# Designed miniproteins, single chains, continued (4): the designs that were tried, part 23

Each design is a single chain, and the fold is of that chain. pLDDT is the mean over its residues in the fold that is shown.

## One batch from the design tools (miniprotein)

Design m12824
Fold by ESMFold2-Fast:
Structure m12824 (fold): chain A 125 residues (1-125)
Amino acid sequence: SAHELSEEEILREIDLISDPDPARRAEALERLVTALSSRNPELQAKVAALVPRIAEALARALSDPDPRVRALALLGLRILVSRFGHLLSPALKDRLLAAVDRALADPDPVVRELAAMVRSLLLSL
């Protein structure tokens, strides 16, 4: 069963991306990826309202020391851009492109592959 997340719970998951424990940061990103992927109209509306905050948090997570956290952030961006790209301002899109372009040079090959996919989606907006 998909658990219904409140706006407050989504904001809490965004805050947990900055947690000192990399396992908690990864769990928060997995929950955000699940929320971004939801087909529940009520949850979609809550996520849509928070798209700029989620996008900024995911962009910051691309600089995380843990490659798993960086990969999860790119998965989140892939879903966000695919489903909610129309809610991105030009300035936010440019900041996301800059963050993703840096991830193209990432030492982790999975992060590089995901970054290339997200970059292609951003350029198609």
Scores: mean pLDDT 88

Design m12825
Fold by ESMFold2-Fast:
Structure m12825 (fold): chain A 82 residues (1-82)
Amino acid sequence: MRAGLGIKLTTEPGKEKKAKDIVLSLKSMPGVLDVSAVADVKNNTVYASVIAEDEAAAKAVLDAIEKEVKEATKIEATITPL
């Protein structure tokens, strides 16, 4: 069953584009079908959406974001069955 991962990253000021670029690079991960991300520089926030082949793949992407996006001061995420 496919899973959707919705993500809101609060970043350090000036790090929004870097955080967005890291998230978009995760499209290469196994089980990832699509990745979209938008940087909101005014609010120091990145919004992202991932469609994964299953919940385990969605969780692996979230774990990768937590590990690789060091510029994130807060990560809010929801995994939803599709």
Scores: mean pLDDT 86

Design m12826
Fold by ESMFold2-Fast:
Structure m12826 (fold): chain A 89 residues (1-89)
Amino acid sequence: SEADYEQALKLLQKLPSEVAALVLEQLARETDLGLRLELQALVKALPEPHPQLLEALKKGLANPSPNPVKAYSGAVKLIVQALQNALAA
């Protein structure tokens, strides 16, 4: 949903860049193509994307898991959950 997309953008801006980068790299590596496309769209939609986030996304996309987690029709919600978990830690 649009609300989940806005929440993901806000969380990416609120998290320390090092923590956000680790989450993006893991999601890009360990999830299916649909979620990976949503991650690319989210990072491009950031008003001032940190270079560390761009490099983390590239690294995760370049080293995909042979057994990726299927996001189905919940890709953006899964991204939001991962970012919220990182913020709570």
Scores: mean pLDDT 76

Design m12828
Fold by ESMFold2-Fast:
Structure m12828 (fold): chain A 87 residues (1-87)
Amino acid sequence: MSSDLANKVVATALLAVALSLYEDPETAQGILDAVRRGIKALDEGNYDEAIEAFRQAADLARASKNPFAPDVASALEDTIAAVEKEK
C-alpha cells in the first residue's frame, strides 16, 4: 500500500466514524462494516474485494439522508480510485 492510498483509507475511515455519530445505528453499522471489510481486504492484498466493499459503503452513504453522507461517498470514491491505481 502506498502512503497516498494509506492516507485516503484513514481519511475515509475517520469520515465513516463521523457519519456514524449522526446516522441511525443500522445504517451507520452497515457503512462501518463495509469499510472494515475493505481495509481487511487491502491488508490481505485482495484489491478487487476492497473495491467492492468500498463501493458498497459508498452506495450506503449515498442512500443516507445525513448531511455528511455526500462527503463520505466522495472520500470512498477517492479511496476506490487509489486502490485501482495500486492493482
Scores: mean pLDDT 74

Design m12829
Fold by ESMFold2-Fast:
Structure m12829 (fold): chain A 66 residues (1-66)
Amino acid sequence: MKLAEEAKRLLEAQGDRNSAVTVELGALAAERMGDYKTAEEIVELARQGDIDGAVELALKELRKFF
């Protein structure tokens, strides 16, 4: 699947760019924690068009810092 097209669909559903940014930030947060498996899983979910799942996993990782 084309990630850019899936990201556009998610942005339309959310009415905001936050979902695309959240996925990127969550993957970066997981990588900084040394959890490359979770970072790869976030990116793979987004690549497969499961962007809601990718956003949820990204938010879970980001919440570890809050």
Scores: mean pLDDT 64

Design m12830
Fold by ESMFold2-Fast:
Structure m12830 (fold): chain A 79 residues (1-79)
Amino acid sequence: MTAEEAKKKAEELEPDRKKALELLKEVQASEEELAPEEVEELKELVEKGNLALLYKALAEGKITLEEVEEKLKEVEAQK
């Protein structure tokens, strides 16, 4: 994967990242108990948002491809 490819992937995931952050802010502000369907949607959006941040960091040269792979494994294992 090249830095240019990583940048493009980050840009493609940016709308999902923004939506995840907005939902997290709403949940934190209201402290409401989420319905199971809402919890699943939030988890999916957070995962996409985390991917966008990882690809952005890779594109900026802040992390290596190995670190991205480690973080992806960690995110998948933590449920």
Scores: mean pLDDT 69

Design m12831
Fold by ESMFold2-Fast:
Structure m12831 (fold): chain A 74 residues (1-74)
Amino acid sequence: DLAWRILELLDERGRATQAEIAEALGVPQATVSRTLRRLKAEGLVGAIRVGRTTYYVLTPKGRAALAARRAAAA
């Protein structure tokens, strides 16, 4: 369930790079990259360039999906 762990991490941190996500979740960067590409295609995650660094952030749709999942799990 890597997709939901990424969404939770981005909610907690506000933003993270692909490398920071890989380190925090203990998964290879290639695995994170594939999952982020899917989450961006689904509109749940956005990418922001700051200088030479790309940060990933939750979209409003991603925040809504995470909130709905948390409510269902309670």
Scores: mean pLDDT 84

Design m12832
Fold by ESMFold2-Fast:
Order: structure tokens, then C-alpha cells, then sequence
Structure m12832 (fold): chain A 96 residues (1-96)
């Protein structure tokens, strides 16, 4: 059977996602960003990884980048309720 490159990339993205989530829990936001950037590089259709990038930048107080990445998540998955709520939160923080 032919190895499906998309399936391999999805597995790699899931691994980088898990690593990013672990760094977020530890307050290691720069390492979380690096892990999520690797996830979106191998699977740019992974909305959860784009959400992860936005969350990490929210924690760093970079609301403009957070908004950018939540918009990317919604380009990939327009019905993603978490991304919509986080986008609203980031936009409200930018106004403050």
C-alpha cells in the first residue's frame, strides 16, 4: 500500500499540537508558538494549530497577531465556534 503523505502530515501535526498544548500548560509560550508553527507548516488545514498560535499570542499580549491567527483558523474552518469566540476576545482586548 502507498503511504499517504497527507496522513503522515496529519500525524506529525497532531504531535506538534500536543507538544504546543503541553508548553501552553507550562506557561512556555515561545516554545508553544514554535510547536504550533511546525504543526501549521506540515498541515496548514489544521484549524486547531492556528487556534493554538492565536492563544499563545493572546497570552503574550500580542493581540494583533492573535487576531491574525484566529482569522486563519476561520479560513480553514469557518464554523469553528472556539476560533470565533477567541477572535472576539482578542478584538475586545485590542480596543482596551
Amino acid sequence: MKIDEAEVNRALADMYLALGKKFMEQGKYDEAIESYELAVKVDPENAEAWIGLGKAYLKKGDYEKAIEYFRKALEVDPDNEEARKLLQEAEEKLKS
Scores: mean pLDDT 86

Design m12833
Fold by ESMFold2-Fast:
Structure m12833 (fold): chain A 58 residues (1-58)
Amino acid sequence: MSPETLARVERAVKEVVARRGTDVTAREVAELSGLSQATVSRILRRMREEGRFRTQEE
């Protein structure tokens, strides 16, 4: 996975949090980043494994 793709997902997550609070879903991130939901889901899982952040439903 490219560093640029990961950075794009990180920016989209921050934007979703700013607009909708702490409820971040792969679907919303995919919509903002222009990536598929499956790709975003895999990236979010990897980011959690790296301890960068967690995505949870409110």
Scores: mean pLDDT 69

Design m12834
Fold by ESMFold2-Fast:
Structure m12834 (fold): chain A 81 residues (1-81)
Amino acid sequence: GEEVVEAARRQARAVVEAVTRLVEEGRIEEAEELARRALEEAARAEEALREFVDDEVAREAAEVLREGAERARAIVEAAKA
């Protein structure tokens, strides 16, 4: 189960880093699209993962993905001033 949570942590970091770079480059539309896609994927992750891993692992992985996606969205919202 640990591998799935670790993969979620790597994906969450990658999304936040990518969105931050896009925002700093002035590529706001691309950053917004990436953040929105990450939120959609995170919303579906818990249910999808429950088919393959324990409920606790699925919940933890989905929570990590959601936190990353929400942080990415906050970065985009701050940049749209």
Scores: mean pLDDT 85

Design m12835
Fold by ESMFold2-Fast:
Structure m12835 (fold): chain A 73 residues (1-73)
Amino acid sequence: MEKELEEARERLKEAVKESFALLDSAGKVPQEKVAEFVGLTLRAVGYLIDGDVEGALEEIERLKELAEKAAAE
């Protein structure tokens, strides 16, 4: 379980860094999408604090999808 929690934390860090880089490069992301991104990130953090690896990974995937979609316009 600890290994899975560590992997989820690293995935969240990577997803956040990559997503912010994509959004910053796009320069056209509406504030509403940025708010959604922040919300998903906070939910993932909450799941990690609770030790819910599956919940965290689901929110991380949603975060990645949102960032990809926003960057693609």
Scores: mean pLDDT 75

Design m12836
Fold by ESMFold2-Fast:
Structure m12836 (fold): chain A 67 residues (1-67)
Amino acid sequence: SMQEELYKKAEELIEEARKAAEEGKYKEMHDLLNEADSLAKKLPEEKRKEILEKIREVEREGVRLAI
């Protein structure tokens, strides 16, 4: 379904953002997380919350690495 495809794409973007953070590419990390957030807005509330939580986890880890 469209929702399953969007969810999977958002998860893939989040994993790419994690890799970008590990490489110190924080601008790329933010761009990827912003794209994932845009996709999440098209998902049902329950799935949107799951993606937003994952985005916040990557942002939190990125902040720690950038210090």
Scores: mean pLDDT 83

Design m12837
Fold by ESMFold2-Fast:
Structure m12837 (fold): chain A 66 residues (1-66)
Amino acid sequence: GRADLEAARALLEEARAAAEAGAPASRVASLLTAAALLAVAAGLAGDEEGARELIEEVRRLAEEVE
């Protein structure tokens, strides 16, 4: 539930920091994929609004780093 959203948020922030540091696109993509999976898990557990917001942020960052 909430812990999954917190973990997803931490991974999204790590992905953003990695992108800013010039990490390979594959590393950023792996972190974003992990964040999206945790957000989906949180949504399935009933945190639909938080999951939806996080998935949208993941999608936006993915578009920015490609």
Scores: mean pLDDT 81

Design m12839
Fold by ESMFold2-Fast:
Formats: structure tokens, C-alpha cells, sequence
Structure m12839 (fold): chain A 64 residues (1-64)
């Protein structure tokens, strides 16, 4: 189902964001650190958007 796919993708993106933040903490290069932090932020925003989209679909199904 679309909701399940959106939630699964969001969970995957949150895991990726955690891994990217860990890489940023382990980075000695400021440019690499900033890059990993930026990518982690993008992944977190994408996950939130997917979760909100899934919630709207659930709300639409419940409204019937």
C-alpha cells in the first residue's frame, strides 16, 4: 500500500540521517562534516514529508 511504502521510506531516510550525523561527528575535515550534516538534514526533512503524506492518506481513509 502507498501508506506502508511512504512509512517504510521515511524510516529508511531517518536511519540514513543517523548514519550521516555519525559520519559528520567522526569527520576531521570541516567540509566533509558540513556536507554530511546538510545531507542528514535533507534526509530528515524528506522523512517528515513522507510521514505527513502517509498521515493524510490515513485520515482520508478514516473519513469514509
Amino acid sequence: AQVENDLAEAQRLRKIAEELRKKAEESTDPFERDTYLALATIAEVSAKMGEERAQKLLDEQAAA
Scores: mean pLDDT 82

Design m12840
Fold by ESMFold2-Fast:
Structure m12840 (fold): chain A 108 residues (1-108)
Amino acid sequence: MSTTATGSAEGPEPGTTLSVSVTSSAGLSASLTITAVENGGKYTLTMSLDAAGRVSVLDFSAEGLAPRLRVAASGSSPDIASQALGEFLRAMHAAGVDTELDVETPAA
C-alpha cells in the first residue's frame, strides 16, 4: 500500500521551510525539507512511499523569485533517503525550477 503526503509553505522572508514526511504501512519513512535561503516563496510538494520502500515525488511547484534552495533528505534507510533526494531533483527539473540548489548528504 502506498502512502501519500502533501505539504505547502509560503512566506516573503528568507528561511521559509517546507517539510514533507510520509510513513508507509510497513513502518518505512521518507522526509524532504526544503528551505528558501535568500528569499521567500510559495512551495508545494507531494511525495509517496510504498511498503517496499519506493519513493516518488508526484508533484513539486515553486512560485516567486528564483531563490537559492537548501534541500535535506532523510528516511528509515539510506536508500529511501537517496530515492527521496533523487525524485525531488527530477521533479524540480520537470517543474522548470531554475534555482541554485544546496544539497545536504542523506542521513544514514
Scores: mean pLDDT 72

Design m12841
Fold by ESMFold2-Fast:
Structure m12841 (fold): chain A 77 residues (1-77)
Amino acid sequence: MEEERKKALKEAEKLFEEGKKAFKEGNYEEALEKYEEALKIAKEYKLPEEFIKEIIENQIDVSVKILEEAVRKVFPD
């Protein structure tokens, strides 16, 4: 499954980049969904731990932004 793993890495990287783009555009829910899809592929095909860690770190960042936005919506300055 060498070819399948290589294709999975490219697909996961594409989803990760789409997630980062959505995050920069303020589409936090879309970013989270893209990161979740990338992480699922990365775990399924046992992609490099460093890549998995990077996806998880970005999921944490977007989750923090979602919480910040929720707080600002309830308590706007």
Scores: mean pLDDT 82

Design m12842
Fold by ESMFold2-Fast:
Structure m12842 (fold): chain A 69 residues (1-69)
Amino acid sequence: MSEEEKKELFEKAKKAIENLVKQGIISEEEGRELLEEIKRILDDESLSKTQAENKIQKLLLERVLKSLS
C-alpha cells in the first residue's frame, strides 16, 4: 500500500469518526483511540488497501454497535 493510499484511508476514517462524535454515538476520546487503532492497521505492510479498508470499516461498525447496546 502506498503512502498516498494510507493518507486517503486515514482521512476517510477521520471524517467518519468526526461524524460519529458529532452525532454523539461515540465520545471524542473514543474517536482518538479509534484513530490510533486505524494508524496501526495502516502501518501493517502485509495488508492490501482493500484488506486495510475492510478492517477499518469493521472496527468502526463494532464501535457503533457497542454504543447502541
Scores: mean pLDDT 82

Design m12843
Fold by ESMFold2-Fast:
Order: structure tokens, then sequence, then C-alpha cells
Structure m12843 (fold): chain A 78 residues (1-78)
């Protein structure tokens, strides 16, 4: 995908992980639970795609762990 595949450096991949997590945490605060769930699901998918695309094992582990934590928070919301 355009979010995970490209000529990005390891630093840019790490920044993308941080940005996606921040967006997902903001999405969890949305008043409509359906919209929150939809947005968080898209961002979790983006984090997983980034984990597949990144050559950096540390960034891969961080992306997968943040995706897992977001899934946990999404389940706890309802």
Amino acid sequence: SALAVGALSAEEHREAVEELEEEALRALELPDPREARRRVAVLITALRLLAIATPDPEVQEEALERARELERRMRERE
C-alpha cells in the first residue's frame, strides 16, 4: 500500500508507526463508537502493512505491538 511501500528510510517508517498510533488513539476518543471502530480498524491495518514492509526488525515489533494494543483498547470500549 502507499502507506507501507515506498522508498522510506527506517526513521521514516518509525515516524509513520508513531503517527498511525496517535491517529488511532484520537479515533478511540470519537463520540460515535461505530465511527471510532471503523477508523481504528483502518489504522490497525495500516500498522500491520507497515510491519510487513519495513526492513527494520525493531520497527516491525513496535508496529505489531501497537496494533495489538489498539485491538485490545477497541475491544474494551464495548
Scores: mean pLDDT 77

Design m12844
Fold by ESMFold2-Fast:
Structure m12844 (fold): chain A 101 residues (1-101)
Amino acid sequence: ADPELVERARRIAEELAKLLGQPMDEAVQRAIDILKEELPGAKITVKREKFGDYEVVTITAEKGNRKITVTLGFKDGKLVAAAVEVEENGQRAGAAVSREP
């Protein structure tokens, strides 16, 4: 993987780790703010889906050949897992963080 993309994914994942245990609305808004700072002027898309006992919110920031996707997993209204994928010029890097069950 591109070392620059790996480091970027790791940095974003560390910021997302600070959101673990937060309520859904707060975690989603903070993740959007993180993406706006990482890709200023990007198109932000938010999708919400339910998978059994989990709610999953996918936030995508797109600008030119750059894309960042954050996936937030919620259980009982709290953030329990987060993943980030950074894509640039067809190369990808990702990182994930989880709270104990």
Scores: mean pLDDT 86

Design m12845
Fold by ESMFold2-Fast:
Structure m12845 (fold): chain A 107 residues (1-107)
Amino acid sequence: RPLELQARALAAYQAGDLEGAIEVMKEGIDRVRELAEKYNDPLAREAADLGYEAIKAIENGDVEKAEELVSRLLRLAQKAYDEGREEIADHIRAVATALGAAVRLKK
């Protein structure tokens, strides 16, 4: 569930657990991809693609790129919410939260 993923991301951040934050992010991205396939949703597909790009940015130490991708994911989440796709919006927000935790731990 997206709230559970957000709580796990916060717990990883508070524990200084970068690997845990990345695991939560990967789980959230896989869930967004599942929703994209289930609903044939192009916005969810875009968010999943950005999420995978964000994992590579974190692994490569590209903090600036990762911060840009947090902002892009939050914009996609807001667009999904405005279009009435709350489940998709909540899952994209969970991914953005986990990425934000990983960015802060990598600094």
Scores: mean pLDDT 82

Design m12846
Fold by ESMFold2-Fast:
Structure m12846 (fold): chain A 63 residues (1-63)
Amino acid sequence: AVPVAELPGVDEETARKLRELGITTVEDLLNASPETLRRAVEALGSEERFLAIKEAAQAAYDA
């Protein structure tokens, strides 16, 4: 499992916010519930940025 902190676009603050939502690995992010995803978007303040991180997570998982 790849830590989300290793993904491009995930800085220390972003990784901390995701960890508080139970998202510590790429697999946690990809399997997150709709409620958790909504909270993550709100925590980051940008849906576009969140989608970019999710795409990076999918690419890392498929590698």
Scores: mean pLDDT 78

Design m12847
Fold by ESMFold2-Fast:
Structure m12847 (fold): chain A 71 residues (1-71)
Amino acid sequence: DGEARAGAIGDLHLPAVRAANAVLEQGKADIEKARKAGLPEEQIKQLEDEYFSRANEAGVAAHRAALAAAA
């Protein structure tokens, strides 16, 4: 299970987990707002994809920063 494994690795890299979760929570709020505004499902899917990509990028960036600070 890739998600379970990624979650366990994330617990060892708390800054990455925190950064990714912050982006995902913002994404949930923006997607809810977009749905309430009546945006097409295609645009909502694009927003979901964007926030998942941003969450991954934020996690990677935070992990790299933590490694650099530890060096």
Scores: mean pLDDT 73

Design m12848
Fold by ESMFold2-Fast:
Structure m12848 (fold): chain A 62 residues (1-62)
Amino acid sequence: MEYLEKGRELYKQGRFEEAKEEFEKAIKEDPNNLEAHEELGKLLAVQGELEEAQKIGELAKK
């Protein structure tokens, strides 16, 4: 599926917002696409970790 593959490629590049958008498009086109749902879940978990990493980086500057 085009959207799913594009989402994965963007995820590999660290383009999390764009990857999320593509996964959401895949789900909209096929709501039963469990693979897209799984990838979205993984991406959301990674975004949580990214937020913490950014916070630590800011703390290191102080």
Scores: mean pLDDT 73

Design m12849
Fold by ESMFold2-Fast:
Structure m12849 (fold): chain A 111 residues (1-111)
Amino acid sequence: AAAKDKEAKELLEEGEKAYKEGDYDKAIEYYEKAISLAVDKELKARALLNLGKAYYKKGDYDKALEYYEKAIELGDKELQARALANMAKAYFEKGDYEKGLEYLEKARELA
């Protein structure tokens, strides 16, 4: 467990570096590997949140929403609030302003 979580954390950090450089496809590859290795639920939730953010940057809002929902299932309240705020952004980009406002309000209640 500890060895796999250490490798998953290193993959998550490499994914974050790729994301910062604008290489979203490479970030996705690293995040997917991190998720497959992570045993710790919080580490897996962080990787899922970041995977959703990478899909959001690619304009795949439906996949972004799917991964944000998965992150909420595993994450603590702070991560859940961040995922809900990112879901609101994805709904606004899809033109669903009513859902965008609903999810933004849910995020504020948890923060």
Scores: mean pLDDT 90

Design m12850
Fold by ESMFold2-Fast:
Structure m12850 (fold): chain A 87 residues (1-87)
Amino acid sequence: SEAEKYLQKAVDALKNGRYDEAIEFAEKALKIAKENNDQELIVRAYVVLATAYFLKGDIKKAKEILDEALKEFPNSPDILATKRFLD
């Protein structure tokens, strides 16, 4: 899917320290995943987006993104594990 392709680009950008590029690709993946109601991709896009902000040094924004994700997916193990890591 298009969302999966953008998510892969976001992950590749993270691996190369391209945090702003990773944010852009993760936001595109999140938007498309939400339009398609693809819950798995929405969760993955939120985690990648929060991780990109965290690695960029924007800890507050990373936590805000995870709190938004937890409103939609309060029991997601991936989101909860990511939030615990940032605390």
Scores: mean pLDDT 88

Design m12851
Fold by ESMFold2-Fast:
Structure m12851 (fold): chain A 84 residues (1-84)
Amino acid sequence: DSLLRTAEDLRKLAELAASEPEAVAEGARLAAEQLRKLKEKYDPEKMERAAEELEKAAEAAAAGDTEAAKEHLLEAARILEETA
């Protein structure tokens, strides 16, 4: 399932939050945009909630808040796993 693959990618991205915060911020932002495009195919409310978590992850990563970025990435992954 594409949602399960995206969730796995987000969990891997969370592991990079301390070492590569710029890549994490960009990756989370792009993932949020991609999930909003998937609202027609999947549960739109869950896709929007996951996208909102990814936007918070991108903001936290850009601010240097590694723990907050990781928590928001993992929450987005959890929402996708529950939707799949």
Scores: mean pLDDT 84

Design m12852
Fold by ESMFold2-Fast:
Structure m12852 (fold): chain A 84 residues (1-84)
Amino acid sequence: ASQEEIDREVDAALAEIYLYLGKQALERGDYETAVKYFKKAVELAKHDPELAAQAYENLAIAYEGLGKTDEAEKWRQKAEELRA
C-alpha cells in the first residue's frame, strides 16, 4: 500500500470516529459540539462519498438543533448531491 492509500484509510477511520462522537453529542443535545465533530468528519471523508453524505446529513440535523434552518438545508442538499 502507498502512503496515499494508508492516509485515505486512516482518514476514513477517523471520519467514522468523529461521526460517532458527533452523534453522541446530538443525543446529549450538545448541538454546538456535534457541529464541530461533524465538520471534522466531513473534512476527513473527502475520499469517501458515503461517509461524507452521512456527515452532511448529521451536520444538517445539528444545525436544525441550533435553529439555523438555512444552514441545515445547505448541508442536506450537499448530502443529496453525493447520493445522486
Scores: mean pLDDT 84

Design m12853
Fold by ESMFold2-Fast:
Structure m12853 (fold): chain A 83 residues (1-83)
Amino acid sequence: MDKLLKEAHEAVLAPLVAAAPAIEAETDPARRARLMLEAARAAARAAKEKAEEYKEKSPEAAEFAERAAEEAEEAARYAESLL
């Protein structure tokens, strides 16, 4: 169970971690917001897919993934509002 929760956590964070150097290096606020938006959308999609996969195997991992998807969607909405 704990392994699936850890895997869900890593899968959700992977797009954000991968995008972090590009976001940090970007000096144009609009381009930076677009990079953040794409990363947040990727994280939300990954989290939703993991929530559906884990509902059959681990309710706790599924619940975590659902929460992560909601937070990623909120982050995407905020980034989109900056454009």
Scores: mean pLDDT 78

Design m12854
Fold by ESMFold2-Fast:
Structure m12854 (fold): chain A 91 residues (1-91)
Amino acid sequence: MFEDPEKEIEEAEKKLKENPNDVQAWIRLARAYLELGDYEKALEAVDKAIKLSKTPSPEVLGIRMEVYQKLGKTDEALRVLEEALALQRKK
């Protein structure tokens, strides 16, 4: 968790201005918005990270699941959990 989520947003946005395909910058942006309680922006950022990744990491899927839980979208959160478990089984 970030001590300064607003600073993380500024740093991530700066990196994204230089490289809009920086998956790690999108992940950091999603986490920072999640910490601030801006769940809609967190979902947009995590969805962008997933679209730019051929195989989404467990970290990215974990963030997406947490955002859906915070939004009260339990069925969507369960779907993300199923996707994460499927990736673990396909070692």
Scores: mean pLDDT 79

Design m12855
Fold by ESMFold2-Fast:
Structure m12855 (fold): chain A 55 residues (1-55)
Amino acid sequence: SMENAKAFAEQMLRDMVEVHGIPEELAREVVLAALESQGVPREVAEEIVDEVVAK
């Protein structure tokens, strides 16, 4: 679901940036690839990541 995809993306992005010190730009690409591997189209994955980053 979109809600679960957003929660997954938010958690993964925060862990990469805040816990592991990965630059946001790189972490963003990793999360995008992870969402796409789960069957989320790139345009939709980009919208999810953009919304998560804006929070």
Scores: mean pLDDT 79

Design m12856
Fold by ESMFold2-Fast:
Structure m12856 (fold): chain A 68 residues (1-68)
Amino acid sequence: MEEELKEQEKLLKKAKEVAEEKGIDLLEATIEEYLELAKEISEKYGVEESEALNTLGVLAFELELEEK
């Protein structure tokens, strides 16, 4: 469980870096932009596109919570 959480945390950080490099604001991003980011993360880090997309969704929720 702790090992899985650390790997997920690393993927979240990497996903954030990719979004920042692309200049995409995850809170304002379109579905098309999310799919494009998920594909890039999948290709770059060897994860499935569905896993990358879920990671981007979690990251967006975390960013929204930090705004509060």
Scores: mean pLDDT 76

Design m12857
Fold by ESMFold2-Fast:
Parts: sequence; structure tokens; C-alpha cells
Structure m12857 (fold): chain A 55 residues (1-55)
Amino acid sequence: MTKSVEEAVAELEELEARLSPEQRRQMLQIEIERLRELGASPEVIAAYEAELAEV
């Protein structure tokens, strides 16, 4: 898709807000796994894990 980055981010955030708690947990788990694979900082991973715990 040839959407602007800002439009794509806004659309994704809106979709995330509409997800059920189960769907949001699955999405966060996938993102955490990607971040680990990419060698993201422990602080970034911890932030996502904290968000997962609140769902």
C-alpha cells in the first residue's frame, strides 16, 4: 500500500484499539518475538511485556 507513514500508523493504532483482549495479547506476543529476533533493547521488550500484562 502507498499510504503515508502517518496514515498507516494512525490506521494501525485505530485497529489495535478495536481488537479484543485476546487478539491484542496475540499481537503483542508476536511483536515481542519480532523484537527479540531483531535484538531490540531490553527496555523496549519490557515495555511491550508490561502492555501485554495489562491486557
Scores: mean pLDDT 73

Design m12858
Fold by ESMFold2-Fast:
Structure m12858 (fold): chain A 58 residues (1-58)
Amino acid sequence: MEELAPGAYRLTAEAETEEEARRKLEEQAKRHGLRINDEGVRFDEEKGLYVAEALVTR
């Protein structure tokens, strides 16, 4: 989790599938009581994994 501004964070999750990466990201946001405002998933060729990223806020 990376803090971008007070109360705003970048959350990331990695998994072998796009669906699993999104699920992990959503579980992390829920665990920390954060709201997902913008969500995207990409394949990271260097890691061989899907990376889900979101802008999350309190």
Scores: mean pLDDT 79

Design m12859
Fold by ESMFold2-Fast:
Structure m12859 (fold): chain A 64 residues (1-64)
Amino acid sequence: MIIRVKITHRDGDALAGIDVETGNRVLVFKVGEERAQVLNGETGESYVGRIVEETEEELVIEVE
């Protein structure tokens, strides 16, 4: 599963954004250089995945 996050706020390794597929608010915490934890603000579900792409506006995570 791939999660695409539109980044709204950055605070170091902690990001806030919107899941572009669902419109749900998400919190993202980077775990090292290659991984991130994504918390769905609407459901409380948490995922860990690999960072596939990162730009100023978007983060793409492949869920493990």
Scores: mean pLDDT 82

